# Designed miniproteins, single chains, continued (5), part 6

Each design is a single chain, and the fold is of that chain. pLDDT is the mean over its residues in the fold that is shown.

## One batch from the design tools (miniprotein)

Design m16174
Fold by ESMFold2-Fast:
Structure m16174 (fold): chain A 87 residues (1-87)
Amino acid sequence: MVRVLPKGSAEENARAIAELLKELGIEDPLIFSNDEAVVEALRALGYDARTGFPAAASAAIESKINPDKVVVGVEVGEREVTVTIIE
């Protein structure tokens, strides 16, 4: 699953991602992001978040290692945030 979100501040992006995950019923994902500030903001919200470059590739690799874990890649671009969810 892929979702595109408008880019805001790191805190706004983290909150938008948290709301998306709650709406989808995803409770304990492992999240990768290319943006350190978004990673820190997600950690402040209680998520297991790590840096990955590119985030989608890090998420895809992790999902193959841990197939029972929901893994999320968060790629912060210039104007948009791309969220890739692997179940």
Scores: mean pLDDT 80

Design m16175
Fold by ESMFold2-Fast:
Parts: sequence; structure tokens; C-alpha cells
Structure m16175 (fold): chain A 72 residues (1-72)
Amino acid sequence: PVPPLSAAEVDRAIDHVRQLAALMKEIKASQEQIEQFIAELDQLEAFVRAHEPDPARRARFIAELRKVKEEL
């Protein structure tokens, strides 16, 4: 069985997504590139909704992804 992600691993993943979003803003990514990134975040949200069994972890992860999208 695959072990569930630890809280530290989830936090690291969120930090990486936030760093990528910040980088896209700094390089002044095109609107098309931003829209593609948002679509990838939407796919990640759908994946978490389908595969994270803990409702509290799922809600926290989704809330953090939504914050990243809001900051784009």
C-alpha cells in the first residue's frame, strides 16, 4: 500500500505551487500561460477531491490552491 502524504509533503507541494505562481508573475507570463496554469491547478483540485480520503486535508489543500489562483 502507498502511504498517504504527510502534512510536511502537502505543505511542500503547496509551497512549490506558490513559488511557481510568483515566478509566472515576475516573468510577466502571457494570459494564455496563466490560463493553462489555472487549468492545471483545477485538474489538481479535481484529483485531490477524488483521491484524498480525509475531508479536513482535502478541504485545506483545496483552500490553498484557491488562494494561489486568486493571487494570479
Scores: mean pLDDT 75

Design m16176
Fold by ESMFold2-Fast:
Structure m16176 (fold): chain A 76 residues (1-76)
Amino acid sequence: RRNEIDELLGELRRVVARSLGEAAADEITAALRSYVDAGDTEGVRDIVRGVAARIEDPELARQVLELGDRLVEVAE
C-alpha cells in the first residue's frame, strides 16, 4: 500500500511537473501526501480536480484525474 501510494504520487508529480513546473509539482505532491496520511479523501479529490482544471492538455488532465482516483482508492 505505502509503495503503491509512493508510485502514484511519483506519477502524478511527473505529469504535473510537465504541465505546471517543478515547484507546483512539489507543492501539490506534498499536499496530496498530507491529505492521504490524514485519511482525507475529499481533500485529495479537491486538489486533484483543481490541478486538472489548471492543465491545458486534456490528455494530461485526464491522466491526473485517473491517478487521483487510484490514489483515493488506495488511501481508503
Scores: mean pLDDT 81

Design m16177
Fold by ESMFold2-Fast:
Structure m16177 (fold): chain A 80 residues (1-80)
Amino acid sequence: MLSYEELAKKLKEMQEAIENKDIKGALELLKEVLEQAPEEIKKEVEELLKQFEALPDDDLDGKRKLVNQIGTLLEDYLLE
């Protein structure tokens, strides 16, 4: 399982990918985060991933918001 720091780096890379309109790259990173997420929050991350996929590719603000929500979930859970 990745450390909090490693997951935080992946979340930053996802934000950068979205800003560069690399939605495929952001989605691949998001799937990696889901695979490595703690079981207690894995379902919540999976739900946010589904919302990310359902958003139009031109809704960059919505996609960035979802990545930020995943970051907050990981920070709140792993800050122990």
Scores: mean pLDDT 77

Design m16178
Fold by ESMFold2-Fast:
Structure m16178 (fold): chain A 91 residues (1-91)
Amino acid sequence: SDWLAALRALPLPEALAELLLAGYELAYSRAQLAELLGVSVATLTRTFRRLTGLSLDEFRRRLLRLELLAGMGDEEARRELDALEARIRAA
């Protein structure tokens, strides 16, 4: 896929941000994301924490919880989701 080659040509934080904006962290394991980006799991984990402030597993749990709460009208959860998206887009 030309898209995957293009992602791998980006700096790692930018490539990871593109995957997160596309929701890949919900479909792929840590090892699979590392393979997609052509990096070690350790490098992915370090870059992910730098980008999001969370581990991948913590991010997935928090994202799913915040999406549920925001869907129920929780304004604080919506603000946290917006802040996470803004942080990812800033990469």
Scores: mean pLDDT 80

Design m16179
Fold by ESMFold2-Fast:
Structure m16179 (fold): chain A 85 residues (1-85)
Amino acid sequence: MEKVYEKALKLLEEARKLFEELTKENLQKAVEKIKEVEELLKNLPEEKQKEIREKMLEIEIEYSFKLMELAIEKLIKEREEKKKR
């Protein structure tokens, strides 16, 4: 039980570090780590599942803000590319 909890926390920290630099490769690796955490959650008691899900939600919120920043940057770049003719 505790070993599974520690592994889940370690995977979440690894995913969080990958979200610091949003590249396509890092995004894919982070998603894989999040999926592994979801599998591990099934083997944890309800209280520990809630704790891990709360940490996952924090990471997902951080990712959503980063994704929004990238979407805005992409729109600005597309507008600049249209003016390059």
Scores: mean pLDDT 75

Design m16180
Fold by ESMFold2-Fast:
Structure m16180 (fold): chain A 87 residues (1-87)
Amino acid sequence: VEDEVKESGDKLYKEMKEKKLGPSESEQLVLDTKIPRSMSRKGARYLVETGFKIGEEISEESARSLLGQLSSKVPVVGEEALELLRE
């Protein structure tokens, strides 16, 4: 996983865990966080798995909003999320 992608994912997880952000706040967090527009499949998978972890540990509703905004901002993340759901 690229260091920049890992830093972005780790920041999203930390902010969500510490602030327990709602769905709209989760979307804004993705918009405000510097995330590479291009990344490897492993990087995209890391962000998707980070979103799933947020859903399990913090809030499923907020995780859905976060992943939706991530997929809009970085299409490869949306593609990887669909691939993981098919497996």
Scores: mean pLDDT 82

Design m16181
Fold by ESMFold2-Fast:
Structure m16181 (fold): chain A 66 residues (1-66)
Amino acid sequence: MTEEQAREALARARELYERGDYVGAMGAALEALLGDPENEEAAELFREATGKAFQEAIDKAFAKQK
């Protein structure tokens, strides 16, 4: 992964996060971190998106236990 690819992944992660696609944002933020591991914005987006995606997954899983 190049710096340019990391920058593109970060931009996509932000766009997905703003749209409420937290699973997509998590993946894109991880790709940005793999290309630029010192990018704090990518790390923060990954943490935020992961938290929200995990919460959605839990909510869906527990809905099946009714």
Scores: mean pLDDT 77

Design m16182
Fold by ESMFold2-Fast:
Structure m16182 (fold): chain A 66 residues (1-66)
Amino acid sequence: MERVRRLAEELADEGYKAIKEKGVPLSEVTSKIRERLEAELPPGEAQRALLIANDLVSRKIIEAKR
């Protein structure tokens, strides 16, 4: 459980930095996060981590628009 959240937070932070600093599309960031999670976690945990990471990235984007 804790590893899933920690990995999701790390990948969300890296993904948001890629969007902000390099202009990488959100779709590409989501695909890269999914690939890394699927490589490191079992399918069920990877799915949960992906949902957490996507939520975190979306929240960072919304906050940056304010």
Scores: mean pLDDT 79

Design m16183
Fold by ESMFold2-Fast:
Structure m16183 (fold): chain A 73 residues (1-73)
Amino acid sequence: HMSPEELKAELDRALDELERILSDPNATEEQVRKAAFRLGELLQKLREVMTPEEYDEYLARVQKRLAQARAAR
C-alpha cells in the first residue's frame, strides 16, 4: 500500500545502507544478504505499480550503483 514515491524513497535508503555495508572491508556476507533482501522486497513492491520495462530499468540502475560502490572500495 506504499505509493511509488514512498517505495522509491525507501529503495534509496535501502540502497544507501547496502552501499555503506559494501564500503566496509569488514562487512560480512550476512550483513550484505540482509540489506540486499530489503532492497529486493522494495523492488518487488515497485513491480506491482510499474511496467516490467520500467522495473527492469530500475533494477539495472540499482545493480550499476552497487557495482560502483564495490569498485570504490
Scores: mean pLDDT 77

Design m16184
Fold by ESMFold2-Fast:
Structure m16184 (fold): chain A 87 residues (1-87)
Amino acid sequence: ISKETAQMLGAAAALVMADELARVGDGRRERFRQLLDAVVDNLRTLGADVDSMVEALRIMQRVLQRRLDDRDFIAEAVAEAIARVRA
């Protein structure tokens, strides 16, 4: 898929994730990591290249950090996801 499409999908996924994670629930941080992994797997299945996945993850980080208080954790989890897609 195109970089623009990957970025748009990443932004849309981040908005849905933010709404879900803002609801009080068990294991918010574990749920966030699971959702990030699912997004990466979906982008890979759609044929996103490494650069497109990295750009999508960076946009997701910015969207999520504006909507959720766990900014440092979000940055760390996204960096881990980027490292995995680059490997």
Scores: mean pLDDT 78

Design m16185
Fold by ESMFold2-Fast:
Structure m16185 (fold): chain A 73 residues (1-73)
Amino acid sequence: SMEDEEKAKELLEKAAVRLLLTSGDEETVRQVGELVRKEGNLIEAAKLLLERAKEHGDEATARLAEEALKLSE
């Protein structure tokens, strides 16, 4: 639904900001932004963010990305 897409976008934005602040991963944040803004691909954005959060050991950001992924499916 549109409501779920809006919430997914909010969670992705929150997760991306958190990842940037905790890891300095500007490349992942840029790629996520491209997937969301240019492609409208929330599923791939959430998957990428989840993978990178796990690589950085940022479990809180990973959980936000997982919630966004569930809402984007």
Scores: mean pLDDT 83

Design m16186
Fold by ESMFold2-Fast:
Structure m16186 (fold): chain A 82 residues (1-82)
Amino acid sequence: GEREKEILERLKEKLDELLKNPNDEKAKEEALRLAEEIAREGSRETRFEAKLTLGVALVKAAVNRKKEVGDTIVRMEEILEK
């Protein structure tokens, strides 16, 4: 639904912010909070789309050698598996 689309758009925004500024502690905290929210309240389709979004961001982090961002994304993936 519209709410799920908004949450996914916010997730993409926070991941993009972290990729641009790996030291943005607020963006990191908000990204982790969004993963927790999706794990708790997201539909199967929303969780699947979130996992795809995280996978794309993880590839971008690896290509740009942003290890701290990559580590945060792995933690978010672990949250979504719970």
Scores: mean pLDDT 85

Design m16187
Fold by ESMFold2-Fast:
Structure m16187 (fold): chain A 81 residues (1-81)
Amino acid sequence: SMERLKERVERLKKEIDTLISKAKELNDPEAVQRLEELKKKIDEAVSNNDPQQIEDVIREAREELQTLADEIYRKEKELKS
């Protein structure tokens, strides 16, 4: 359903916002930019009102977010060590 897709999008955006905050704490402007571009990509897909495009962007964004999260948390660990 479209309501379910909208909920998934909002959860994903909240997860991205958390990582943006973390990247800012680590003074990583490149990571912030990549995360902001990811949010833009999601908003564009939602604006098209195509359930298939929304599903596809959620999948693609999840993959990219996992890579970015790994990079950000690795940086945090290096600074904490």
Scores: mean pLDDT 85

Design m16188
Fold by ESMFold2-Fast:
Structure m16188 (fold): chain A 83 residues (1-83)
Amino acid sequence: LTPKEQAILMARLLVVSSAADFLRAHREGLTVAQYQAEVDSLQGQLDYLESRLEDFSPRDQRVIAQARETLDELARELAARQA
């Protein structure tokens, strides 16, 4: 990785982590459609970061894992709301 590529990956990690935590805290005010759109967006972003996992430090890999756990909880809750 170049320093520029590393900086871009770190910026993406910060955005995804922050967005997952924000969605968890504020999801009760969202419609099902809005909640689905946010979950789908985060899913794609996390899939990309996980495909590049070896490019991250062990500390940053833990941040990715935590965001995945948060997203999986949100996706299960959303599925229950759609049933």
Scores: mean pLDDT 84

Design m16189
Fold by ESMFold2-Fast:
Structure m16189 (fold): chain A 85 residues (1-85)
Amino acid sequence: MLVLPEDLSEDAKLLTKALYLADEEQQKKLGEILDLNLFWYDGVRSGEISVETLARYIQRKLDTLSEEERKEVMEKVLSIVPVEK
């Protein structure tokens, strides 16, 4: 069910998996870290927004960050929602 495009970075795939597995409180924290609004959460939870669409948005967000900023974001997210690689 959770199939992500091959053209996405591993970080974007992990962040998307973390957000998809997150409960409502965790999703709120991830939204603050990733600058995501409630529209993305509602859409993913309802299935109206595809996981691919969310993953591509996350990839674009990561592309604006430095390597150091990406590492910080990854560490923060994975501490909230531990995702196995």
Scores: mean pLDDT 72

Design m16190
Fold by ESMFold2-Fast:
Structure m16190 (fold): chain A 100 residues (1-100)
Amino acid sequence: SLKEEAEKLIKEGEEALKNGDFVKSARYYVKAAEIYRKLGDFEKAAELYEQAADIFESLGDLPAAVRLYEEAAKIYRELGDTSKAEELEKRANQLREKLS
């Protein structure tokens, strides 16, 4: 099932993160987020996009981090979590200002 595929991707992402494979970890979390989004589990999708964004930010891949924070913020806004949406929108904007 898609849910089992998403859960497997999360576990693979966690393992990659523990092994220092940060790019691989972030990619697994993005793939899992896309599956949860298709399943209508928007809260889990937003959380996974945010986790992937945090990883890309730590790696200095600011364009990837901005995009994923904005995707997560959009989902939180649609869920009515205005506080979380504004937090992530502010973070994305701060990172965008660092792009020369």
Scores: mean pLDDT 90

Design m16191
Fold by ESMFold2-Fast:
Structure m16191 (fold): chain A 80 residues (1-80)
Amino acid sequence: SVEEILAKAEELADEFRKESKNPVLLKTVDTLLAGMRASTDPQEVLNLARALAEIVLQHSKNPKIIKKAEELLKMVDELA
């Protein structure tokens, strides 16, 4: 469900905020989450969640965070 996608995206963002000290990346993550929360379009939520997971995968070297991002991508692909 879209609510499960949002919950998983929020968990991923929280873990990424604990590890990342890059204010530009943190602002990007917060902007994507705000977009997901504000959206009434399920497809837009899926697109924003995919973008969040991809940014995290590009910038994180933490296996725990990488696994959460991969799980989010799988959930998005199964609903798209």
Scores: mean pLDDT 84

Design m16192
Fold by ESMFold2-Fast:
Structure m16192 (fold): chain A 116 residues (1-116)
Amino acid sequence: SDLVRELVRAVLNGDIERARELMDQAVAAGLADEAIAALRELRDIALEAKSYYTAGLTLYLLGLLYKKLGDLEKAKEYLQLSIEYFQKSIKVHPDSEIGKESQELLEEAKKELEEL
């Protein structure tokens, strides 16, 4: 779907606010399973490429998506994994733009996890 393609594009561009909006729109449109599948595929590609920032971001969005669907156990698992990969991103990109964005998303993921 066009919504899910735009979601993937927003993630690849690092447009976190747009990615969250498109994720919410995809769920409202009944496209949650398609969005989950696309984010999981992007996660796997990012992990193979050792792109820890992109992996962390996809895991963070999966956590938020499962939280929205009421699957709190999966939401917790994905948010905890996102924290791990944001920490890895910070270690490999110290004092970089990616490192700073990873730190910001790490704090957001911790906040989302505390709200579960």
Scores: mean pLDDT 89

Design m16193
Fold by ESMFold2-Fast:
Structure m16193 (fold): chain A 78 residues (1-78)
Amino acid sequence: MSEEEREEILRRGKERLRALAEKLVEELGKEGAAEKLEELRERMREALAKEDFSPEEREIGEELLREVDRIVEELREE
């Protein structure tokens, strides 16, 4: 994977996660959105542990997990 490809995947992944969070807030409210994102985070973590990812792909996955954590923290801030 090239560095440019990695950056593009991370950028798109983070944008998609934020868009998903906004949609979930609209549909379920902040608390319901946070719960759904925590479920997604756990599924992503399990996938990263079980799948045979390259080191670069694993780093991308870890960065995306950090983004989910940030969004959940923001949603739970009242």
Scores: mean pLDDT 79

Design m16194
Fold by ESMFold2-Fast:
Structure m16194 (fold): chain A 98 residues (1-98)
Amino acid sequence: SRSEEVRKRLDEILEKFKEEVKKAKSNEEVVEIAKKTLEELERLMREAGVPDSVIEQFRLQWESLIDKYKDDPEKLLAAMEGMVASMKVLVAELLRAS
């Protein structure tokens, strides 16, 4: 289903983020990877039909988490896992309502 496809793509983006963070050589590189990952998540959410207002709320939350955890890659990774989990719940609810 479309919901299963979007959730699978969210998991693929998260796994790619984990792999890139593991290979990163600095906290600055981790922050750039996190910003790029947010862009990919926003694009997927728009394609899935999530309203721009909701995507903006996720963007603001994620930017706040990046700033808070810019010197702690492990906490930033945990924050990304939480964000993706929230997005998966939202996508399941929106696609079920349609």
Scores: mean pLDDT 82

Design m16195
Fold by ESMFold2-Fast:
Structure m16195 (fold): chain A 96 residues (1-96)
Amino acid sequence: MKEVTRYVILATIETDSDKQTNEELARQIEERLKEQESVASVSEGIALDGKIYVGVVTRTRDQADKTIEALQRFVSELPEAKSLKIERTELTVLVE
């Protein structure tokens, strides 16, 4: 049996913007995250009135830390962003 570990990062961004504006902001964040070598995959963002959710997966803890730093920087550049909450989960699975 082989162990495979992934780090799942969920970013919740509170905004003062509507759903349509947040859909555009989510796309901008996703594209910037895809440019990071630390990122294994990015989930399509969920945009609501006043809120954006972005999911990211990385292979190592160091890559997760770099991705969190990038997310904090990207969100800090958005005038519409009021707050950022980041949750990190370590996922380990057994494979044959």
Scores: mean pLDDT 83

Design m16196
Fold by ESMFold2-Fast:
Structure m16196 (fold): chain A 76 residues (1-76)
Amino acid sequence: MIKEMEELAKELEKIDPELAEQARKLVEALKKGDIKKAKEEGEKFAELIEKSEDPEAKELGKKIADNLVIYLSNMP
């Protein structure tokens, strides 16, 4: 989950560095176990995905968001 999100963020950096930076903030919050921060950063990330004009960036962003949803759904 988190490792997959990190790899997707690296791919995203080649296309949209700003969106990738937001993805990294999200991943860092998850690594620290700060679920409230992760949700806040995830909401900002989702808004940036919607505003992106690059279909590849949108696809990678959606994959990261899907990984986040699965991760949060499995949290105790």
Scores: mean pLDDT 79

Design m16197
Fold by ESMFold2-Fast:
Structure m16197 (fold): chain A 81 residues (1-81)
Amino acid sequence: MPSLAEVYIRLLEGEIAELEELIEENKDNPEIVKILQEMREAYLEARERLRRARTDAETLAVVAELQKRIAELKAKLEEAK
């Protein structure tokens, strides 16, 4: 059975792939691309932190920080539309 961290890593890999597709679709809009790249960087950083997580508590802390950061970036993305 995969660890909680491994489950979240798999979910983040899916989100990263979707963001890479969105960046390509929006490449003519540099302001949107910048925000999408910041979101991708947040997911990449969280994925590396999850690979180092040794407990479920550490995993959940990383996920909580990531969710807060992504919410802030999504708000910026809506302002850029």
Scores: mean pLDDT 85

Design m16198
Fold by ESMFold2-Fast:
Structure m16198 (fold): chain A 88 residues (1-88)
Amino acid sequence: SMKEKLEKFEKESEPIVKKSIDDAVAQAKRAPTGLGKELVIAVSKSILEGELKKLGIKLGLSEKLASELAKKKAQEAADEARKRVAES
């Protein structure tokens, strides 16, 4: 069912998102400039969006829905990474 596909997507995306945030924060903190930090976060966001879209399609979500969910999660991950870099 649609509900089961969405539940699988949430469960399987969680460790991918967490690792993406942790890696982006670590890499951004090593960047010597503010522009370098933002570039790391932007690249990480783009990679995560692609991975999550692919995951959603693999789990049987439509390409449109997988794209929308991936974009939302990747944006939230980028916002969290930026927050952690600024607060640490």
Scores: mean pLDDT 90

Design m16199
Fold by ESMFold2-Fast:
Structure m16199 (fold): chain A 78 residues (1-78)
Amino acid sequence: MSLAERVRALVQKAVDAGDVDAVRKTVEQTSQLLESLGLGELARQVREKAMDALDRGDFDGVVDILTEAARIAEEALS
C-alpha cells in the first residue's frame, strides 16, 4: 500500500469517527514529513489549507489535501 493510500485510510477513519483531534494530528504529521524532506513551503500550505477546510467542515477537502500531500512526499522519496 502506498504512503498516499495509508494516509487517506488513516484520515478517512478519523473523519468517519468524528475525531477532529485525530484529523488535526494527521495534518501536523503530514506537514512534519514534508518539512523533513525539505518541502517546508509545501508543508506550510498543506497545514493552512487543511486546517481551513477542517474549520469549514469540509472533511472531503481535508482527505483530498492530505492524500495529495502524501503522494508528493512519496514521489520526493523515490
Scores: mean pLDDT 82

Design m16200
Fold by ESMFold2-Fast:
Structure m16200 (fold): chain A 75 residues (1-75)
Amino acid sequence: MIEFKPRDIKTFTEETLKRLRSIYENEIKLSPETVKALGLTDEEVKNIIDQVKKMAEEQKPLIERVEAELARRKA
């Protein structure tokens, strides 16, 4: 996860903003079913699921900020 100040987001190129959005979205898309398919133990799966849920909660505001900046530039 990448942390940045609200003012910094305005200095990023459109390509960088789109890349950041893709990174945040892809991290959220890691499902419990996909993790189990990797052949991990139930204990490892539980630990990863807990971490992914925490990261998803932290990343949601960042995705929203990136989308808002892209929308502002498109207007």
Scores: mean pLDDT 63

Design m16201
Fold by ESMFold2-Fast:
Structure m16201 (fold): chain A 92 residues (1-92)
Amino acid sequence: KETEENIARVDRIYEEIKKAFPETIAFYQEKGLPLDEALRVARDIGLAFLEIMLAIAKNDGDEETVKRVEEKIKEFERYFDELEAQLAAQRA
C-alpha cells in the first residue's frame, strides 16, 4: 500500500539521519567548530530532511505519513536535547 511504503521510507530516512550524526559532528569539529555548534549544524541538517518529508506528506494529504514524520521529528529533537545535555556534562 502507498501509505505503508511512505511510512517505511520515513523510517529508513530517519535511521540514515541517526547514522550520519557522529560523522556530521566529527566533520564540523575537524573544520574548527566548537562541539555545541557542530551539534546544532547536525541537528539542523537532519531536521531539514524530516521537514521536507513532512511538507510532501501534507501536500499529498497522507495523514498517516504526516503523523509518522511528526513523531520522528519529536524523537529527533528529544534525542538531540539528551545528547547536548550529556556532552555539556563531560569534563573538557
Scores: mean pLDDT 79

Design m16202
Fold by ESMFold2-Fast:
Structure m16202 (fold): chain A 87 residues (1-87)
Amino acid sequence: DKERIEQLKKEIEKMSEEIKKLNDDLATFLATKWKEVSERLKKRIDELNKLLKEIEDYFKYGDTVNRQKLLEKIRKELEKLQKELEA
């Protein structure tokens, strides 16, 4: 389904931009906050990048059956990280 593939690409691009913003926010946070908290947030951003790669692999090689589940998992983790950086 060409339309679903294009939607997946747009979702991946949006998530990549959000992760870039989180990396920038983390750099500022690292300069002003405790090192241990900053390292924890960095690990969680790294985990999000791994999940994003899993979605890219589903797009390239795999069944799209689990696509929505992985996207939802990434979305929830992104929202959680954004809240932690803003708090």
Scores: mean pLDDT 65

Design m16203
Fold by ESMFold2-Fast:
Structure m16203 (fold): chain A 77 residues (1-77)
Amino acid sequence: KLDELLRRMMEAAKAGDEEAAKAYAREIGEFSGVPLSTVEELARMAVEAGKAGTISADQARRFSALLKEIRAAAEAR
């Protein structure tokens, strides 16, 4: 469920559909219970990575940390 939402968000981000990416991020927030600010950061990073076609090591670490936080929150429910 969470992995499906993450995949759809990333696909929307790669397609340049920022609004769809943000909508999926909101659903991830509702599913996991993380703060809206966390899912907004995740969506922003996904869109930026999609536009750039590549991701820096620092961006990759931050993105991984956000995903870990979201998964941990979902597991705690």
Scores: mean pLDDT 75

Design m16204
Fold by ESMFold2-Fast:
Structure m16204 (fold): chain A 62 residues (1-62)
Amino acid sequence: MTGGEMIELSRAIGELAKEFGVSPTEAALALSEAAEKLVNEGKEPTADDIIELARKILEKKV
């Protein structure tokens, strides 16, 4: 089952929402934007890379 990264990203939604005081929807959108940016840069995104970039996106919005 290829669900490991999806489970990590689902957990990251809750952690990011709590850390930045945003809704789970806002955290999920930041993770989606991070993944898109990494793919557009020609990178093979890992869950950790996506989470790290999502934090930077949320820092700029708060």
Scores: mean pLDDT 75

Design m16205
Fold by ESMFold2-Fast:
Structure m16205 (fold): chain A 115 residues (1-115)
Amino acid sequence: SPADEILKKLEVPESIIEKLSDEQKEELAELLARSRRFEISIEDAVRRAYALAQRLGLSDEETAELLARVIPTGASDEEVERAVAVLRELGVPQSVIDRVLELHEERRERARRSN
């Protein structure tokens, strides 16, 4: 599907893509596109991504991988702190939040090297 190709281009792990229905692939592709264009708040983006991760029964690592991709590499430190606050309010384990931040920094570093 077009959504499947978009998710692969956005480097969403194949293990997550394989668990998505066609409708969920479209939902995630749209969420990622809107987040990258700043058409959705970072708080709403992480809330929606976490809800999807829970519906899919994702592991802690898969949940962290999905959440890290919803946070734009261009997000400010203040925006990242707001995302973390939302994740804490949702009851996300601190170990998962720490992994999201690690993956986000790795993504930010790769984006910087590509410019």
Scores: mean pLDDT 85

Design m16206
Fold by ESMFold2-Fast:
Structure m16206 (fold): chain A 86 residues (1-86)
Amino acid sequence: MDADELAEAARRQAIEALTSYLMEKVGVSEGEAHDIAVGVMHLTGYDLEAGLILAENAALSTDMPKLIQEGRRVREADARAAAAEE
């Protein structure tokens, strides 16, 4: 496995772990948890430790809807990029 494949696998694993954490601990829906996880991981450069800290801080002091919006923006941008390559 090359470095790019390892980095992509690590990013997917981090998003999945954070999504599960948010569903179990915060009680958000799977879709909302995934959007928050994508947004948080994008903002932290896909550092799972930093992502967990940011998600906990967001629950205490930051507007969670802003993280959901950031996650949706990233997901929609990725979907548009994929569609443009067809």
Scores: mean pLDDT 70

Design m16207
Fold by ESMFold2-Fast:
Structure m16207 (fold): chain A 113 residues (1-113)
Amino acid sequence: EEEVYEEAKRLLAEINDRVTDLITRIQAGEPIPREEALAELDRILSLLNKVSELAKKITDPEMKAELKEQVDQLLLRVDYLIDLVRETRPDAQEIIAKLEEIKSKLNEIKKLL
């Protein structure tokens, strides 16, 4: 079980680094192509799905349920941001706000582990 927690923490740290990189690049005024932004968000989504699969291996039913709920909320937020980027042309501040929400939730999940 300790190995499951360590792997989950490692994946969450990678996701946090990727989200932070996107925020930093957008705040710096870097023109990120839509396809590149969508590819990075899809990567974040893939990593979160791996955390969700690891949650299934947790033996404590309360921790398992809490982690699953928190990860499911993050998956929903990332899916909404993907749809927003795909269907519209959101301004930089709107994208940053959504990424900061994702980062905040990631930090809450990391504290559970």
Scores: mean pLDDT 85

